Designed miniproteins, single chains, continued (6). Designs and how they scored, part 5

Each design is a single chain, and the fold is of that chain. pLDDT is the mean over its residues in the fold that is shown.

## One batch from the design tools (miniprotein)

Design m20148
Fold by ESMFold2-Fast:
Structure m20148 (fold): chain A 99 residues (1-99)
Amino acid sequence: DIAKKLIQVVDSILENPPEDLKELANILKGVEKLLQRLVAAHPEDTRLSQLLEEVKKLIEEVEKAAKDPNISPETRQAIIDRVKKLLEEIKKYLEELLK
């Protein structure tokens, strides 16, 4: 149930990713909270715990980038691409769990 809700949130982000890095970080914190609930429900699932840690690290990276007034367009795009890749990995894993 929480997994289905998280998939819907991930799909919404992938369809309309925010251009503003502060908005992106805030939305990723929503993903983090849902993943935390899934980890709490399935504490033995090491992959969910790994995905949660990857999301936490990425939030820190996005927040750091959002504070950098001299960030290059290339660096910014690389961060956005990493966010999309991680969200796609989360979705695929959750879809596999629901089968």
Scores: mean pLDDT 85

Design m20149
Fold by ESMFold2-Fast:
Structure m20149 (fold): chain A 64 residues (1-64)
Amino acid sequence: SRVRQAQLAAEFLAYQLLVEEGASKEEALARARDYLRSQGLSEEQIEETLRRIDAALERVEAAL
């Protein structure tokens, strides 16, 4: 679905920003939020997606 594609793209964007570009987790989440909003996701869908991305980014940081 379009929503699922947007969610996966946002997660990939956040990982790229954190791992490849040295952005903070907060910056990565802010960029992911802007992207999801641009794709027309509801505020509820955005917040749920960002909670999942936040947890994933915390695991990545703990593994580095």
Scores: mean pLDDT 86

Design m20150
Fold by ESMFold2-Fast:
Structure m20150 (fold): chain A 60 residues (1-60)
Amino acid sequence: YSPELVAGAAARLALEKGEPVPDALKIARYVYENQLSPREAAELVGTSQSTVTKTMNELL
């Protein structure tokens, strides 16, 4: 996936689920563009690891 397409999908899903869009965009960028683990992405974004994992799973 391209980071832009993944970020777009994550933002759309977050809006549908009522989750914060900025966090979803940051998670997509860190995980898919920078190849970071869910734990590392969660620390950089300032969210929980479960939120990162949930966002990644919802992109499937």
Scores: mean pLDDT 60

Design m20151
Fold by ESMFold2-Fast:
Structure m20151 (fold): chain A 107 residues (1-107)
Amino acid sequence: MVTQPASVTAEEGGTATLSATFSGATSVNWFQQKPGESLQLLIEDNSKRAPGVSSRFSGSVSGSTAQLTISDLKKEDSALYVAVAKGADGRYWFGPGTQLTVVPKPK
């Protein structure tokens, strides 16, 4: 099973950390989905950035928790972020996704 928070709000120019909790997984992949677009692979095998993905995106795993960290947040980073865990049996479990909302810096 993969569990993700429903939503996270973060400030433009700041950093967001999105977490997924899982059991029995050997690796976790992270995908981004924007409205009207298909899923785009961001992070493969816990921490490896997909080709062409910005260095602002990083992944890590500690115990049963996977984290996606996005630095120097931009308005276009507002999207659904889906964690996909791969089990030792080769099966994939999809998280429900976390909706990230990036808000402007307060004056």
Scores: mean pLDDT 80

Design m20152
Fold by ESMFold2-Fast:
Structure m20152 (fold): chain A 58 residues (1-58)
Amino acid sequence: REELLQELADLLREAASKYADEELPAEVLARINALLAALGLPPASTIKEAAARLEALG
């Protein structure tokens, strides 16, 4: 579980560094949502939503 949290955090950081205007490729969004699902969290449509879900989980 903690490894999944770290992987999601790392993926969000890398995506944010590459995609300044949230022009997120569908494949990257799919990876984010797969990690969210593995953590029991609802899907996100943006990096900001995914980050908020990760933050809420603690």
Scores: mean pLDDT 74

Design m20153
Fold by ESMFold2-Fast:
Structure m20153 (fold): chain A 117 residues (1-117)
Amino acid sequence: SVEENTEKLIEAILSGDFSILSVELRKLFAKNFKSIDKDGDGVISYEEFREFMKSLGMTDEQIDEIFNLFDKDGDGTITILEFAEGMKEILSEKSKFSEEVKEAVKEFIRWLMDPSK
């Protein structure tokens, strides 16, 4: 189920061990992450990220805070690895982020793990 897939990705992110995901779940994550990449260049731009996150009901302020966390080199793009590390920082027990931001990120993970897309 999408819920089981979502919980498995959260577990993998928090542990830093993506080998706990099956090959098919890793492919699903990569496929759905790449679907945000409209230019097909292997990274997500600020504009692609913003447009997608707004579709999930997030505010511009929340989007900017999350993107700046992911874009550690300040080049205006995020890689799949930067995305995974940023998710870990947001979802960790000691995270400074609000419950509203954490729930929005969990909804984004649910979208990424949905095989119907």
Scores: mean pLDDT 74

Design m20154
Fold by ESMFold2-Fast:
Structure m20154 (fold): chain A 86 residues (1-86)
Amino acid sequence: MDPEELAAAARRAAREVFEKNPNATLGDVLQAVSEAMRAAGATDEQIGRAILEALEKLGLRPDDPVTKETLDRFIAALEEAIRKAA
């Protein structure tokens, strides 16, 4: 699995959710990211670990409203977690 392709898929999905729904929660972003990562060939265990690591690093909760700053920080942490797992 190419970590850069997986990171790009996750980034696209996260941004698309925020652009289409400015009231999206982090949970909405996590659902879209999980679906995109799975479509790109990641296992559920790999997806769960990368998401959990990113959330723990930033102290984020699924019910938190998404700001642009929070989204950008989450994407960066998620991409780092994906690259570390490769």
Scores: mean pLDDT 81

Design m20155
Fold by ESMFold2-Fast:
Structure m20155 (fold): chain A 73 residues (1-73)
Amino acid sequence: MNEEYIRLLRLAKERIERGDLEGAELALAVLRVSAEREGDEELAEKLRRALDAVAAGDAEKALELLEEIIEEL
């Protein structure tokens, strides 16, 4: 459900904004698994890119990617 995805994406964004990159990574990993389970390969790939940015410590890029995902939902 798009509403629940938006809620969790906003939670991940909030975590990145406050410097909690580990918490953001966990939230995004859960969302990616859910997208893969639902067969939404495009959403899963976008979430993978956001996860890669968080893992690299690139908060600016991660926030940009998350905003794009939220705008599409």
Scores: mean pLDDT 82

Design m20156
Fold by ESMFold2-Fast:
Structure m20156 (fold): chain A 68 residues (1-68)
Amino acid sequence: SKREEAEKLFAQGVRAFSYGDLDKAKEYYEKAIEIDPEYKQAWRNLAKVYEALGDLEKAEEYRKKAEE
């Protein structure tokens, strides 16, 4: 059930990102990780959001969390 809830939030984050709404994408991915911290794909997508925002240090931090 936790993974299913995280997947729904992740899907909303992907949709927001595709519309260029980086703030909403960030919020949805963060909520997905709060529910399921082992959701590796959500950490990777958070890294992509920070890359798009120009925060390369945060992007690398979240990319490393996705590799755990």
Scores: mean pLDDT 86

Design m20157
Fold by ESMFold2-Fast:
Structure m20157 (fold): chain A 60 residues (1-60)
Amino acid sequence: SYTFTISFTSEDAAKAAASQLKELYPEADISVSGTTLTITTDLDPEKAIAIALEAIGLSL
């Protein structure tokens, strides 16, 4: 399992990103706590990196 966290500028931004990521990567466990997005995946490292890059893009 791979777990990583991404910080956003607002709770609304984090929630919007979580909704988008859940649609793109339904196999990942995505949760929001305040401005922090936590992603857990049991897939390949390449898939985890792809999800992380998408999340970082959404945080900018």
Scores: mean pLDDT 77

Design m20158
Fold by ESMFold2-Fast:
Structure m20158 (fold): chain A 63 residues (1-63)
Amino acid sequence: MKKEEEAKKLADEAIELARKDPFSPENWRKVIELINKATELDPEIGNKAAREVQRIAREAAKA
């Protein structure tokens, strides 16, 4: 499996989880785990996903 494809899949899964339940500590633990794995495979994809997840967390904190 290409590292780029695997990283993108993990990043997409993390973003989906963050959107589904942004107030769950267990959900955020898994999101962080997925982002870390994506970053290990492809730092560019991982960093982009981390920024999107951080944006989701920030918006949730304001709500």
Scores: mean pLDDT 80

Design m20159
Fold by ESMFold2-Fast:
Structure m20159 (fold): chain A 60 residues (1-60)
Amino acid sequence: SEQAEMDKLAEQIEEAIRRGDWERAHALVKQAIDRIKDPELLNEFFQRYVEAVEEYRASL
């Protein structure tokens, strides 16, 4: 399902950001845009992305 694909990509980007791997995070954003055609699921992905970035910034 697209939900399962979104969940996998979101988990991967959360881990990439936690490690400070911005090249991987950028590639995962491109994959999400290309593969997730449901706008609601894509919005959920970006919400998780933003939350991961804010958590990373708070850890600095």
Scores: mean pLDDT 87

Design m20160
Fold by ESMFold2-Fast:
Structure m20160 (fold): chain A 75 residues (1-75)
Amino acid sequence: SAEELLEQAKKRAEENGDEETVRLIESALEALRQGDYKLALELVEIAKRRAEENGDERTVELLEQAIEEIRKEQE
């Protein structure tokens, strides 16, 4: 699920000391729980951009998978 992928991405960001990406993912998880798919997608895309800038390819992959799962849940 999108929540599981975001939780995995959050754990990796925490391990890397990227507190900003952690906060963005936490906010995205809250948005998903509230049914705000638009806000969740926006926050995940911002988190992905930050992970890309930091060279964290695995976190980027998890966030890309989360984006696809959120889009499916929105349908």
Scores: mean pLDDT 84

Design m20161
Fold by ESMFold2-Fast:
Structure m20161 (fold): chain A 95 residues (1-95)
Amino acid sequence: MVAEGLANQGKPEEALKLAEKELAIDPTNAEAWRAKGLAYYNLGKYEEAIAYYDKALALDPTLARAYRNKGDAYEALGRFDEAQHYRDLARQIGS
């Protein structure tokens, strides 16, 4: 979930570079994979964003923020049933 809004929304390419630097240091960092997905979401690349969120969830299946982000990407694609499903999963796993 991104309730406050993101300072990096106007600079998704810079956010992507930061996430890629984090992943070069630790490729098992689930939060860095989520951040990479969020940068792709802000670029309007929703299917690619979902793939990176799936990578984050494969590394940390308790990362509720990645489920929320995945739900937001499905909503952007007009896939409202999948969006609701992943938002419900985020609510069940974390707050």
Scores: mean pLDDT 82

Design m20162
Fold by ESMFold2-Fast:
Structure m20162 (fold): chain A 75 residues (1-75)
Amino acid sequence: SFKEKLKKGIEQAKENGEITEEEADRVLKMIDEGKSLEEIIASLDVKTAQLLAKLVAELFPKMVEGSRAGARALA
């Protein structure tokens, strides 16, 4: 499901050269160990963290839109 889709996204980014093999393997290992998304992002370099955030946004656009709607309601 989400975990499998995220893993596929990371593997694809590795194959495309968007992320180093070392960083991709690190992320995949943390996902398999059950690390939270926040913990994974905090342990990565800026470029890899941005890529992971983009993949999450693509997989969960409804959550991102919900956050924006909440921010508008508070303004």
Scores: mean pLDDT 70

Design m20163
Fold by ESMFold2-Fast:
Structure m20163 (fold): chain A 60 residues (1-60)
Amino acid sequence: MMSEEGKKIVEAAREGLAKAKTKEGKTAIAGSAVQELLELGDEEGAREVERAAREFGATA
């Protein structure tokens, strides 16, 4: 969440996690967003998405 771009990715991931109906779908959304954020160098954004994924029940 250090960059404007990272904030948008995190926000989109949170929206996707809230709308996804399956654990598999939530895991895929979180994994994709984390990868994109890490490639951007936004480790804080990646950690935020992982936290949100756990909050929404994506993975253990």
Scores: mean pLDDT 76

Design m20164
Fold by ESMFold2-Fast:
Structure m20164 (fold): chain A 60 residues (1-60)
Amino acid sequence: SYTFSVEAPDEEKAREIAKKLRELFPDAEIRVEGNTVIIKDEGPVTRGIAIVLTAIGLTL
C-alpha cells in the first residue's frame, strides 16, 4: 500500500479534487485535511502515481 498527499490552493479546491478522484478511483481511500488531499491505495504503485498525476492536473 502507498500513501500520497497533494496540496491544493485552498480547502474548497481540495474537496473538488477529492470528489473527482473518488469518481475515477473508487477503490482508493481519499481524505481531505485542510487544503491537503491524502490518498491511500492498496494497489500497485503505478495506480498510485496515476491518482497523484490526476490530482495535480485537477489543480491546474
Scores: mean pLDDT 80

Design m20165
Fold by ESMFold2-Fast:
Structure m20165 (fold): chain A 90 residues (1-90)
Amino acid sequence: MEEKKKLLEEIAENYLKAGNKKAAGVAYIELAKVLLESGEYEEAVKYAEKALELNGEDNPLALYVLSKALEALGKYEEAKEYRKKAEEAK
């Protein structure tokens, strides 16, 4: 579990160093999903936000992960807004 998180972070960092922001954003979405599944909600929010910065603020998968992580942290109003954005982006 921890090894997969470190690998995904390293992959994203390597893509950023290469100037491939889109691929880095995809790696951050996968990292945020892994963090969400492992109950690391604050870190999941952090990496989902990084993915939105790199892939565009309307990426539905990143918005969905961010919404779920915020809901798990008890930030229900923020989670509701991001969920709505994720649904509109589909």
Scores: mean pLDDT 81

Design m20166
Fold by ESMFold2-Fast:
Structure m20166 (fold): chain A 67 residues (1-67)
Amino acid sequence: AAPEYELRLPAHLTPEQVADSIMRHARAAGIDGVEIVDVREEEGYLVVRFRPGDMTREQIAAALAAR
């Protein structure tokens, strides 16, 4: 199965703004195949579920550590 990861961000942005920001940053970095599977609000956080595409292990770790 394709790996999926979850990123938790403070809910001061809309789900659409977060998804658009992530996709724009991935494209600017030349990363292909990143897919936003789901964005939901949960207990004051936006929980973004995504497929990493061509992201490196370090890029995935950095994304998951970003708060």
Scores: mean pLDDT 73

Design m20167
Fold by ESMFold2-Fast:
Structure m20167 (fold): chain A 110 residues (1-110)
Amino acid sequence: MEEEKLRLEMEILRALAEIGKVVFPENKDIYDKLIRLIDLLINDAPEEELRAVMKELGLSDEDIEKFLALSKEDQIEIVREVLNAVSRKGLTPEEVAELIKELIDRKLKE
């Protein structure tokens, strides 16, 4: 039941990112990368594929390993917060990377 809830939440986030890509075409590249990350999380893709897309988002190897060490629930929460931020204000790719890093550090700090 919990796995079904997490999958549904990821499907909803994916749909929101697709809508965001249409409503905010200037942020298309960021939304495309977030959709790829969501698809990889939904399909429990190999970590190598997750590392590749997170590097494209501008994350360091250290930050990527920290993200991969988080629970799936925390990973999904980070993606949701990033989508919310991108939808509320235009973020540069660098600002998106810094936000993800901040959210990872927050989860590790509790």
Scores: mean pLDDT 82

Design m20168
Fold by ESMFold2-Fast:
Structure m20168 (fold): chain A 59 residues (1-59)
Amino acid sequence: MSLEEQFEKAAKEEDLEKVKELLEKMPDDQARLMAEQILGGSESEELKELAREYLEKLA
């Protein structure tokens, strides 16, 4: 299973720990895109908070 597929599954299951781990394993550019997708598309506030924290670390 690709990192992208694992990420989509973890996000759907709201597995915050796994989402965080996968973002850290991805190249920065890809992880940034995935975090932006969570912010724009997710209904989970917990996932959105994780995505914001990740993007803040890159700034």
Scores: mean pLDDT 77

Design m20169
Fold by ESMFold2-Fast:
Order: structure tokens, then C-alpha cells, then sequence
Structure m20169 (fold): chain A 118 residues (1-118)
């Protein structure tokens, strides 16, 4: 996958997550977040083991109805991905685009968490 194709795919995940949040589809949002992390695990092999473990944790929390904790894990994971991108992504333009997408995902996930707390 080219860097440009990766950024385009990530933008599609953001738009899907926004749509699900507007619909109040909390389970759909969590499934979309899992799909995003799974996509990253397939395309960033150095993160695969950590992301696979994180996905398993989110799936377990969802199965137990612990949605607030599932969202907190997602937000924490996105913040760790930002740190990874800042340290390891060598292309400055790709890094800027990736960080922007992760920031948008974090804000959307925080809004979803607030809906779950009600």
C-alpha cells in the first residue's frame, strides 16, 4: 500500500465513525474502531502484536457490556499511535496527515464516550 492510499483509507474510517456517532450506533462505532486497528495491524507489522492484543481487549469489554472502558482503551490506543507516528514516521507530510487523522478520531471517540456515559 502506498502512503497516499493509507491516508485515503484512514479518512474513510473517520467518515464512517462520524456517521455511526451521528446515528447513535455505539456498537457499530466500536466495531468500526476495531476494523481501523485491524487495518493498521495489517499495514504496520511492527505494531501488529500490540494492536492485536488491544483489539482482543476491546472485543472482551464489548462482550461484557463495558462500553465506557472499551472507549477509554480506544482513546488511549489512538494517543499511543500518535506517539509512534511522531517518533517513527519519516515522511514529514505523511506524518502531518496521519497525526491530523488520529486527532480527529480521538475527538470523535471522546464524543462517543460522552454519549455512553449518559
Amino acid sequence: MTPEQLVEALKIFVEKMKELLEKGDIEGFLRAAISFLRFLAEHLPELKDELDETIARIEKLMAEGRYEEAFEVIIDTLKKLKEYVEKHLEDPELRKQFLSILDEMIEIAKKALEKVKK
Scores: mean pLDDT 83

Design m20170
Fold by ESMFold2-Fast:
Structure m20170 (fold): chain A 57 residues (1-57)
Amino acid sequence: EEEQKKLAEEIGRILQAIGLVYEAELLKKKGKEEEAAEAYARAASIPGVKPIELKNK
């Protein structure tokens, strides 16, 4: 609880990654597979996030 701001930043990054994966799935559903792939790649570049785990869970 001493590093509450740091924890909030880390949670923010994870939530952003989840949001990107969600948007990527919507883009894929709309037939924009290149845009979807780019969104997945951006999610993968966020520290501490694994796209494979996000896709499976």
Scores: mean pLDDT 69

Design m20171
Fold by ESMFold2-Fast:
Structure m20171 (fold): chain A 61 residues (1-61)
Amino acid sequence: SAEEIAAVRARIAALNDEYFKVLEDYKAGKITPEEAKKRIDEITAEMKAEVDRLNALLAAS
């Protein structure tokens, strides 16, 4: 549905914002390289799941 597509797109946008926040925190010395890598790996996995969900919803439309 349009509501489900909008919700998935909103989650993708939020994950993208979190990604840039991690990069800014890393550049500012607020987190370690290990913490940055762990957080980026988590965001990347969540992003993949949301993109796969979006593609499935769009294919069903």
Scores: mean pLDDT 87

Design m20172
Fold by ESMFold2-Fast:
Structure m20172 (fold): chain A 86 residues (1-86)
Amino acid sequence: MYEELKRRLEEALRRLEEAAARGDVEAAVEAALEVERLMQEAVERWRKGELSEEELREILELATRRIREIAERHPEVMARVGEALE
């Protein structure tokens, strides 16, 4: 359900922000991977007709906006997260 997926995404983004704020690169990587999995789950649910195009767009916009905001506040940690995900 859209509301459950959005809640899980917001929880993963909160964990990412908390980890980045304390400089915990390992925890930030784990949270970033969870955010990526949830975005992929949203795309899959949209393909199955379980999410509308609008709901998918809202999920992806939420994730990209929040990740950008976290990277702006914690650029060093988020650069290391990006390196670990390659």
Scores: mean pLDDT 85

Design m20173
Fold by ESMFold2-Fast:
Structure m20173 (fold): chain A 62 residues (1-62)
Amino acid sequence: MKLTEEEKKKLKEFLLSIGLSEEEAEKIIEKLDKEGTDAKVFLEASEQTVNGKELLEKALSL
């Protein structure tokens, strides 16, 4: 439920890199910050630069 400002910034940059708009990225970050549980999973996926991007895209689409 609590992301640091640095974690939010990195997640936003990652979401923009996969083709989401700035508004879409901000909405996802707000949702993850409120729910708290999955935000770290998405950050871990972003650190796995090979397959993490596609897994994150699929997770966000669901």
Scores: mean pLDDT 64

Design m20174
Fold by ESMFold2-Fast:
Structure m20174 (fold): chain A 64 residues (1-64)
Amino acid sequence: KKEKEEKELNEAFKEELIERAVKAYIDNGLSLEELKKKLREAAEKEGLDVEEIIKEFEEKLKEK
């Protein structure tokens, strides 16, 4: 398998999803629970690690 390419693409998609979720939280005032649910659904659709995405989203909110 092309593990290097898959890893780099997954990292890029993960960062994009997290940034969009953070912006939605700030701009739209959506609850953390709703955003985590949307991130889970998007991550599952793309075959990404849901737990990693949720964890990085939470860390990003703390480090704003």
Scores: mean pLDDT 72

Design m20175
Fold by ESMFold2-Fast:
Structure m20175 (fold): chain A 88 residues (1-88)
Amino acid sequence: SMKDLILRGIGLILRAIGLIIEAERVLKTVKDEELKKQIKEEIKKIEEAIKELLEALKKGDIKAAEEALKKIEEAIERLEKLIEEAKK
């Protein structure tokens, strides 16, 4: 249902907020320019996918909302891995 998609979206957005806060802290100390670039790129992908989710939900486009949720989940997973690499 649309309500279930909204609740999933809220959960992912809250997770993304916490992860981006951690990423910003890591970006202040990481010296690897390529890793820094990759972290920034994944943050932008999360931002754009959240925007796509909001637009899809406003239009009642269930398929587009599911696709945006998947993009958010995948970008979060990639960002988590990059942050762990940056902490080494």
Scores: mean pLDDT 89

Design m20176
Fold by ESMFold2-Fast:
Structure m20176 (fold): chain A 83 residues (1-83)
Amino acid sequence: DEELIKRAIELLEEALDALAAGDLERAAELAREAAEVLSKVKGYEEDAELVRRAAEIAENAETEEDVGAAELALAVVLVLLKK
């Protein structure tokens, strides 16, 4: 599962870059892909759900607060995976 975790890290980093660039659609797409990959790794089901929620927030973002919430959720999971 090391390969799946590495892929999820790469996807989460790309999602955060897209979010910082204001590309909410791309950020949501990448976050959903990361969540799908994480859902295949035993013990990361809650992390996958958090990333999926972040994707939904990014896709439906109407405020800077929404963007910040998505960014925080993605960043928290990324930090967890990189340890």
Scores: mean pLDDT 85

Design m20177
Fold by ESMFold2-Fast:
Structure m20177 (fold): chain A 68 residues (1-68)
Amino acid sequence: SRTELIERTTARLRELERQAAEAVRQGDLERARELEEQGDRLVRELIAALGGDPSGVRYYGPLTEEAR
């Protein structure tokens, strides 16, 4: 269902966010960037699956706003 898809995607995004935070703490900024890119793709996939336009959709974990 739509609700299950949203909940599953939200849980996965939180996990990616946690892993990205760990990567930054370890000094692995390249890994953190890759995890943020995975999150962005996941959000676009969710929007497309719900019949929306994924253009202009962003995924920003805590690190994206801090990593200018």
Scores: mean pLDDT 73

Design m20178
Fold by ESMFold2-Fast:
Structure m20178 (fold): chain A 67 residues (1-67)
Amino acid sequence: LEKYEAEIYLALGLIALAIGDPETAVRMFEKALEIDPENKEAWRVLAEAYRRLGQFEKADELEKKAE
């Protein structure tokens, strides 16, 4: 189930952010977005992961996709 797989990757990314691993979070959120690119929350938390990495311009571009 495509949507369910995206939700698993999103959850894994959120756990990675919570434990201080934004590099893993980026990879998990990117996998979630490959499956469900219309998930605005996934775009938002991907932007947050890039901010944690100091990639502010990348984060701003991703925020536009989340609205």
Scores: mean pLDDT 81

Design m20179
Fold by ESMFold2-Fast:
Structure m20179 (fold): chain A 58 residues (1-58)
Amino acid sequence: MKKRLEEQLKRLREVLEWLQKQLAALQADPSAAQRDIEAVQKAIENTQAQIEEVEKKL
């Protein structure tokens, strides 16, 4: 059980790290489109919720 949840968590953490880097880059760019910022923020929120679900089961 633990090993499968840990692998899922690692994958979700990789996605979250990528999304956080994208958000930081967009927020630092004054020409960034609002739609891109909102899309990444929503993706971060969804990924973070999934991570919390998996962490609660570890």
Scores: mean pLDDT 81

Design m20180
Fold by ESMFold2-Fast:
Structure m20180 (fold): chain A 63 residues (1-63)
Amino acid sequence: VEELVERGRELLRAGKPEEALRLFEEALKIDPDNVAALGGAALALRRLGKPEEFQAYGDKIAA
């Protein structure tokens, strides 16, 4: 899980928020309470211009 989060952060720094979001999604499927993955997903969605999708994302993670 931590490795997926770290790679996601590297992709965000490289300007690849779509690829970063995929890794954060994988991390959240394994550990939905991972605060770092939740924060990374929110940041990736913000960079993609979709911050509102974070709410729907939270609903999926809570299920």
Scores: mean pLDDT 72

Design m20181
Fold by ESMFold2-Fast:
Structure m20181 (fold): chain A 73 residues (1-73)
Amino acid sequence: MSELEKEVEEKIKEAAEALKKGDYEKAIEKAEEAVKLAREAAEKGEVSELEAGINEGVALLIRGVAKVVKRNT
């Protein structure tokens, strides 16, 4: 695993943990960082397009949930 691949996974994990703790602002921030890094990893060919798509999709889902809950809390 490259440093960039590892960083994407860590940011997704941090976003999910922030969401579970009710820190919606941090969840949004970490999810957006994960999306950016996943796209960079795909562009550099360090991960498959499928893996990058899955990581981006998961991060976008966490971001979306956090934004909805933050708006209604």
Scores: mean pLDDT 79

Design m20182
Fold by ESMFold2-Fast:
Structure m20182 (fold): chain A 93 residues (1-93)
Amino acid sequence: SMLEELRKKLEKEEEELKKFVKELLEKGYVSEEEFREALKLIYEGKYEEALELLLKKIKEKADEKTVEEVKPKVEEFIETGKKLVEAIKKELE
């Protein structure tokens, strides 16, 4: 029930998140391996480390304006991942 409600919210956010991930990958700002590492950190509850990892990688390749534009979207990605992990843990317990 809670996972179904979260999935319904994620269905609307999923398309925006997919576009965002695809844009970062296509521009070479973040690799697939770096996204996998960020997701691993989120699963471990290391949300700040995941955020810092993604922003550091974007900053290495993007201009300052692009970094400022993507920062809120990266924060939203981390927050969505946190909610998903918490919902999964609650269903398993």
Scores: mean pLDDT 77

Design m20183
Fold by ESMFold2-Fast:
Structure m20183 (fold): chain A 61 residues (1-61)
Amino acid sequence: MDNELLAKVAELLAEGPRTARELAEALGVSQSTVTRALNHLVKLGVAERLADGRYALAARA
């Protein structure tokens, strides 16, 4: 996976919860690319999917 993309997605989520579409538009990449990065971050326990469909950073230790 692209580590730079994962870092940028995590940085934007640190500013507040966002949808995959909002992240794709902010980063200038496809929504599919962002969705893959978000799924990877969720598997790592770095991000969580909210009930409203947005993603947020999990609590940072």
Scores: mean pLDDT 78

Design m20184
Fold by ESMFold2-Fast:
Structure m20184 (fold): chain A 78 residues (1-78)
Amino acid sequence: EKTELAMKAVAYVLRAIADEMEGNYAEAGSDYEQAARLYEKLGDKELARKMYENASIAYEKAGDTEKAQEARKKAEEL
């Protein structure tokens, strides 16, 4: 189960990077959030924080200030 969660988290990170390269920032933000939640379940607070920070930046680039602020708050709470 932990190995499957880790593989899923990595898959979401790779998807988010691809979305960013294509300029799909809202999708990138969503994918980074999914990765962050999986890293939280794995107990990896450092990676979870980093993914929430990346999600916040992606949402800011997408113009979604509300989701950007929510993601930033999640990163700060870890």
Scores: mean pLDDT 88

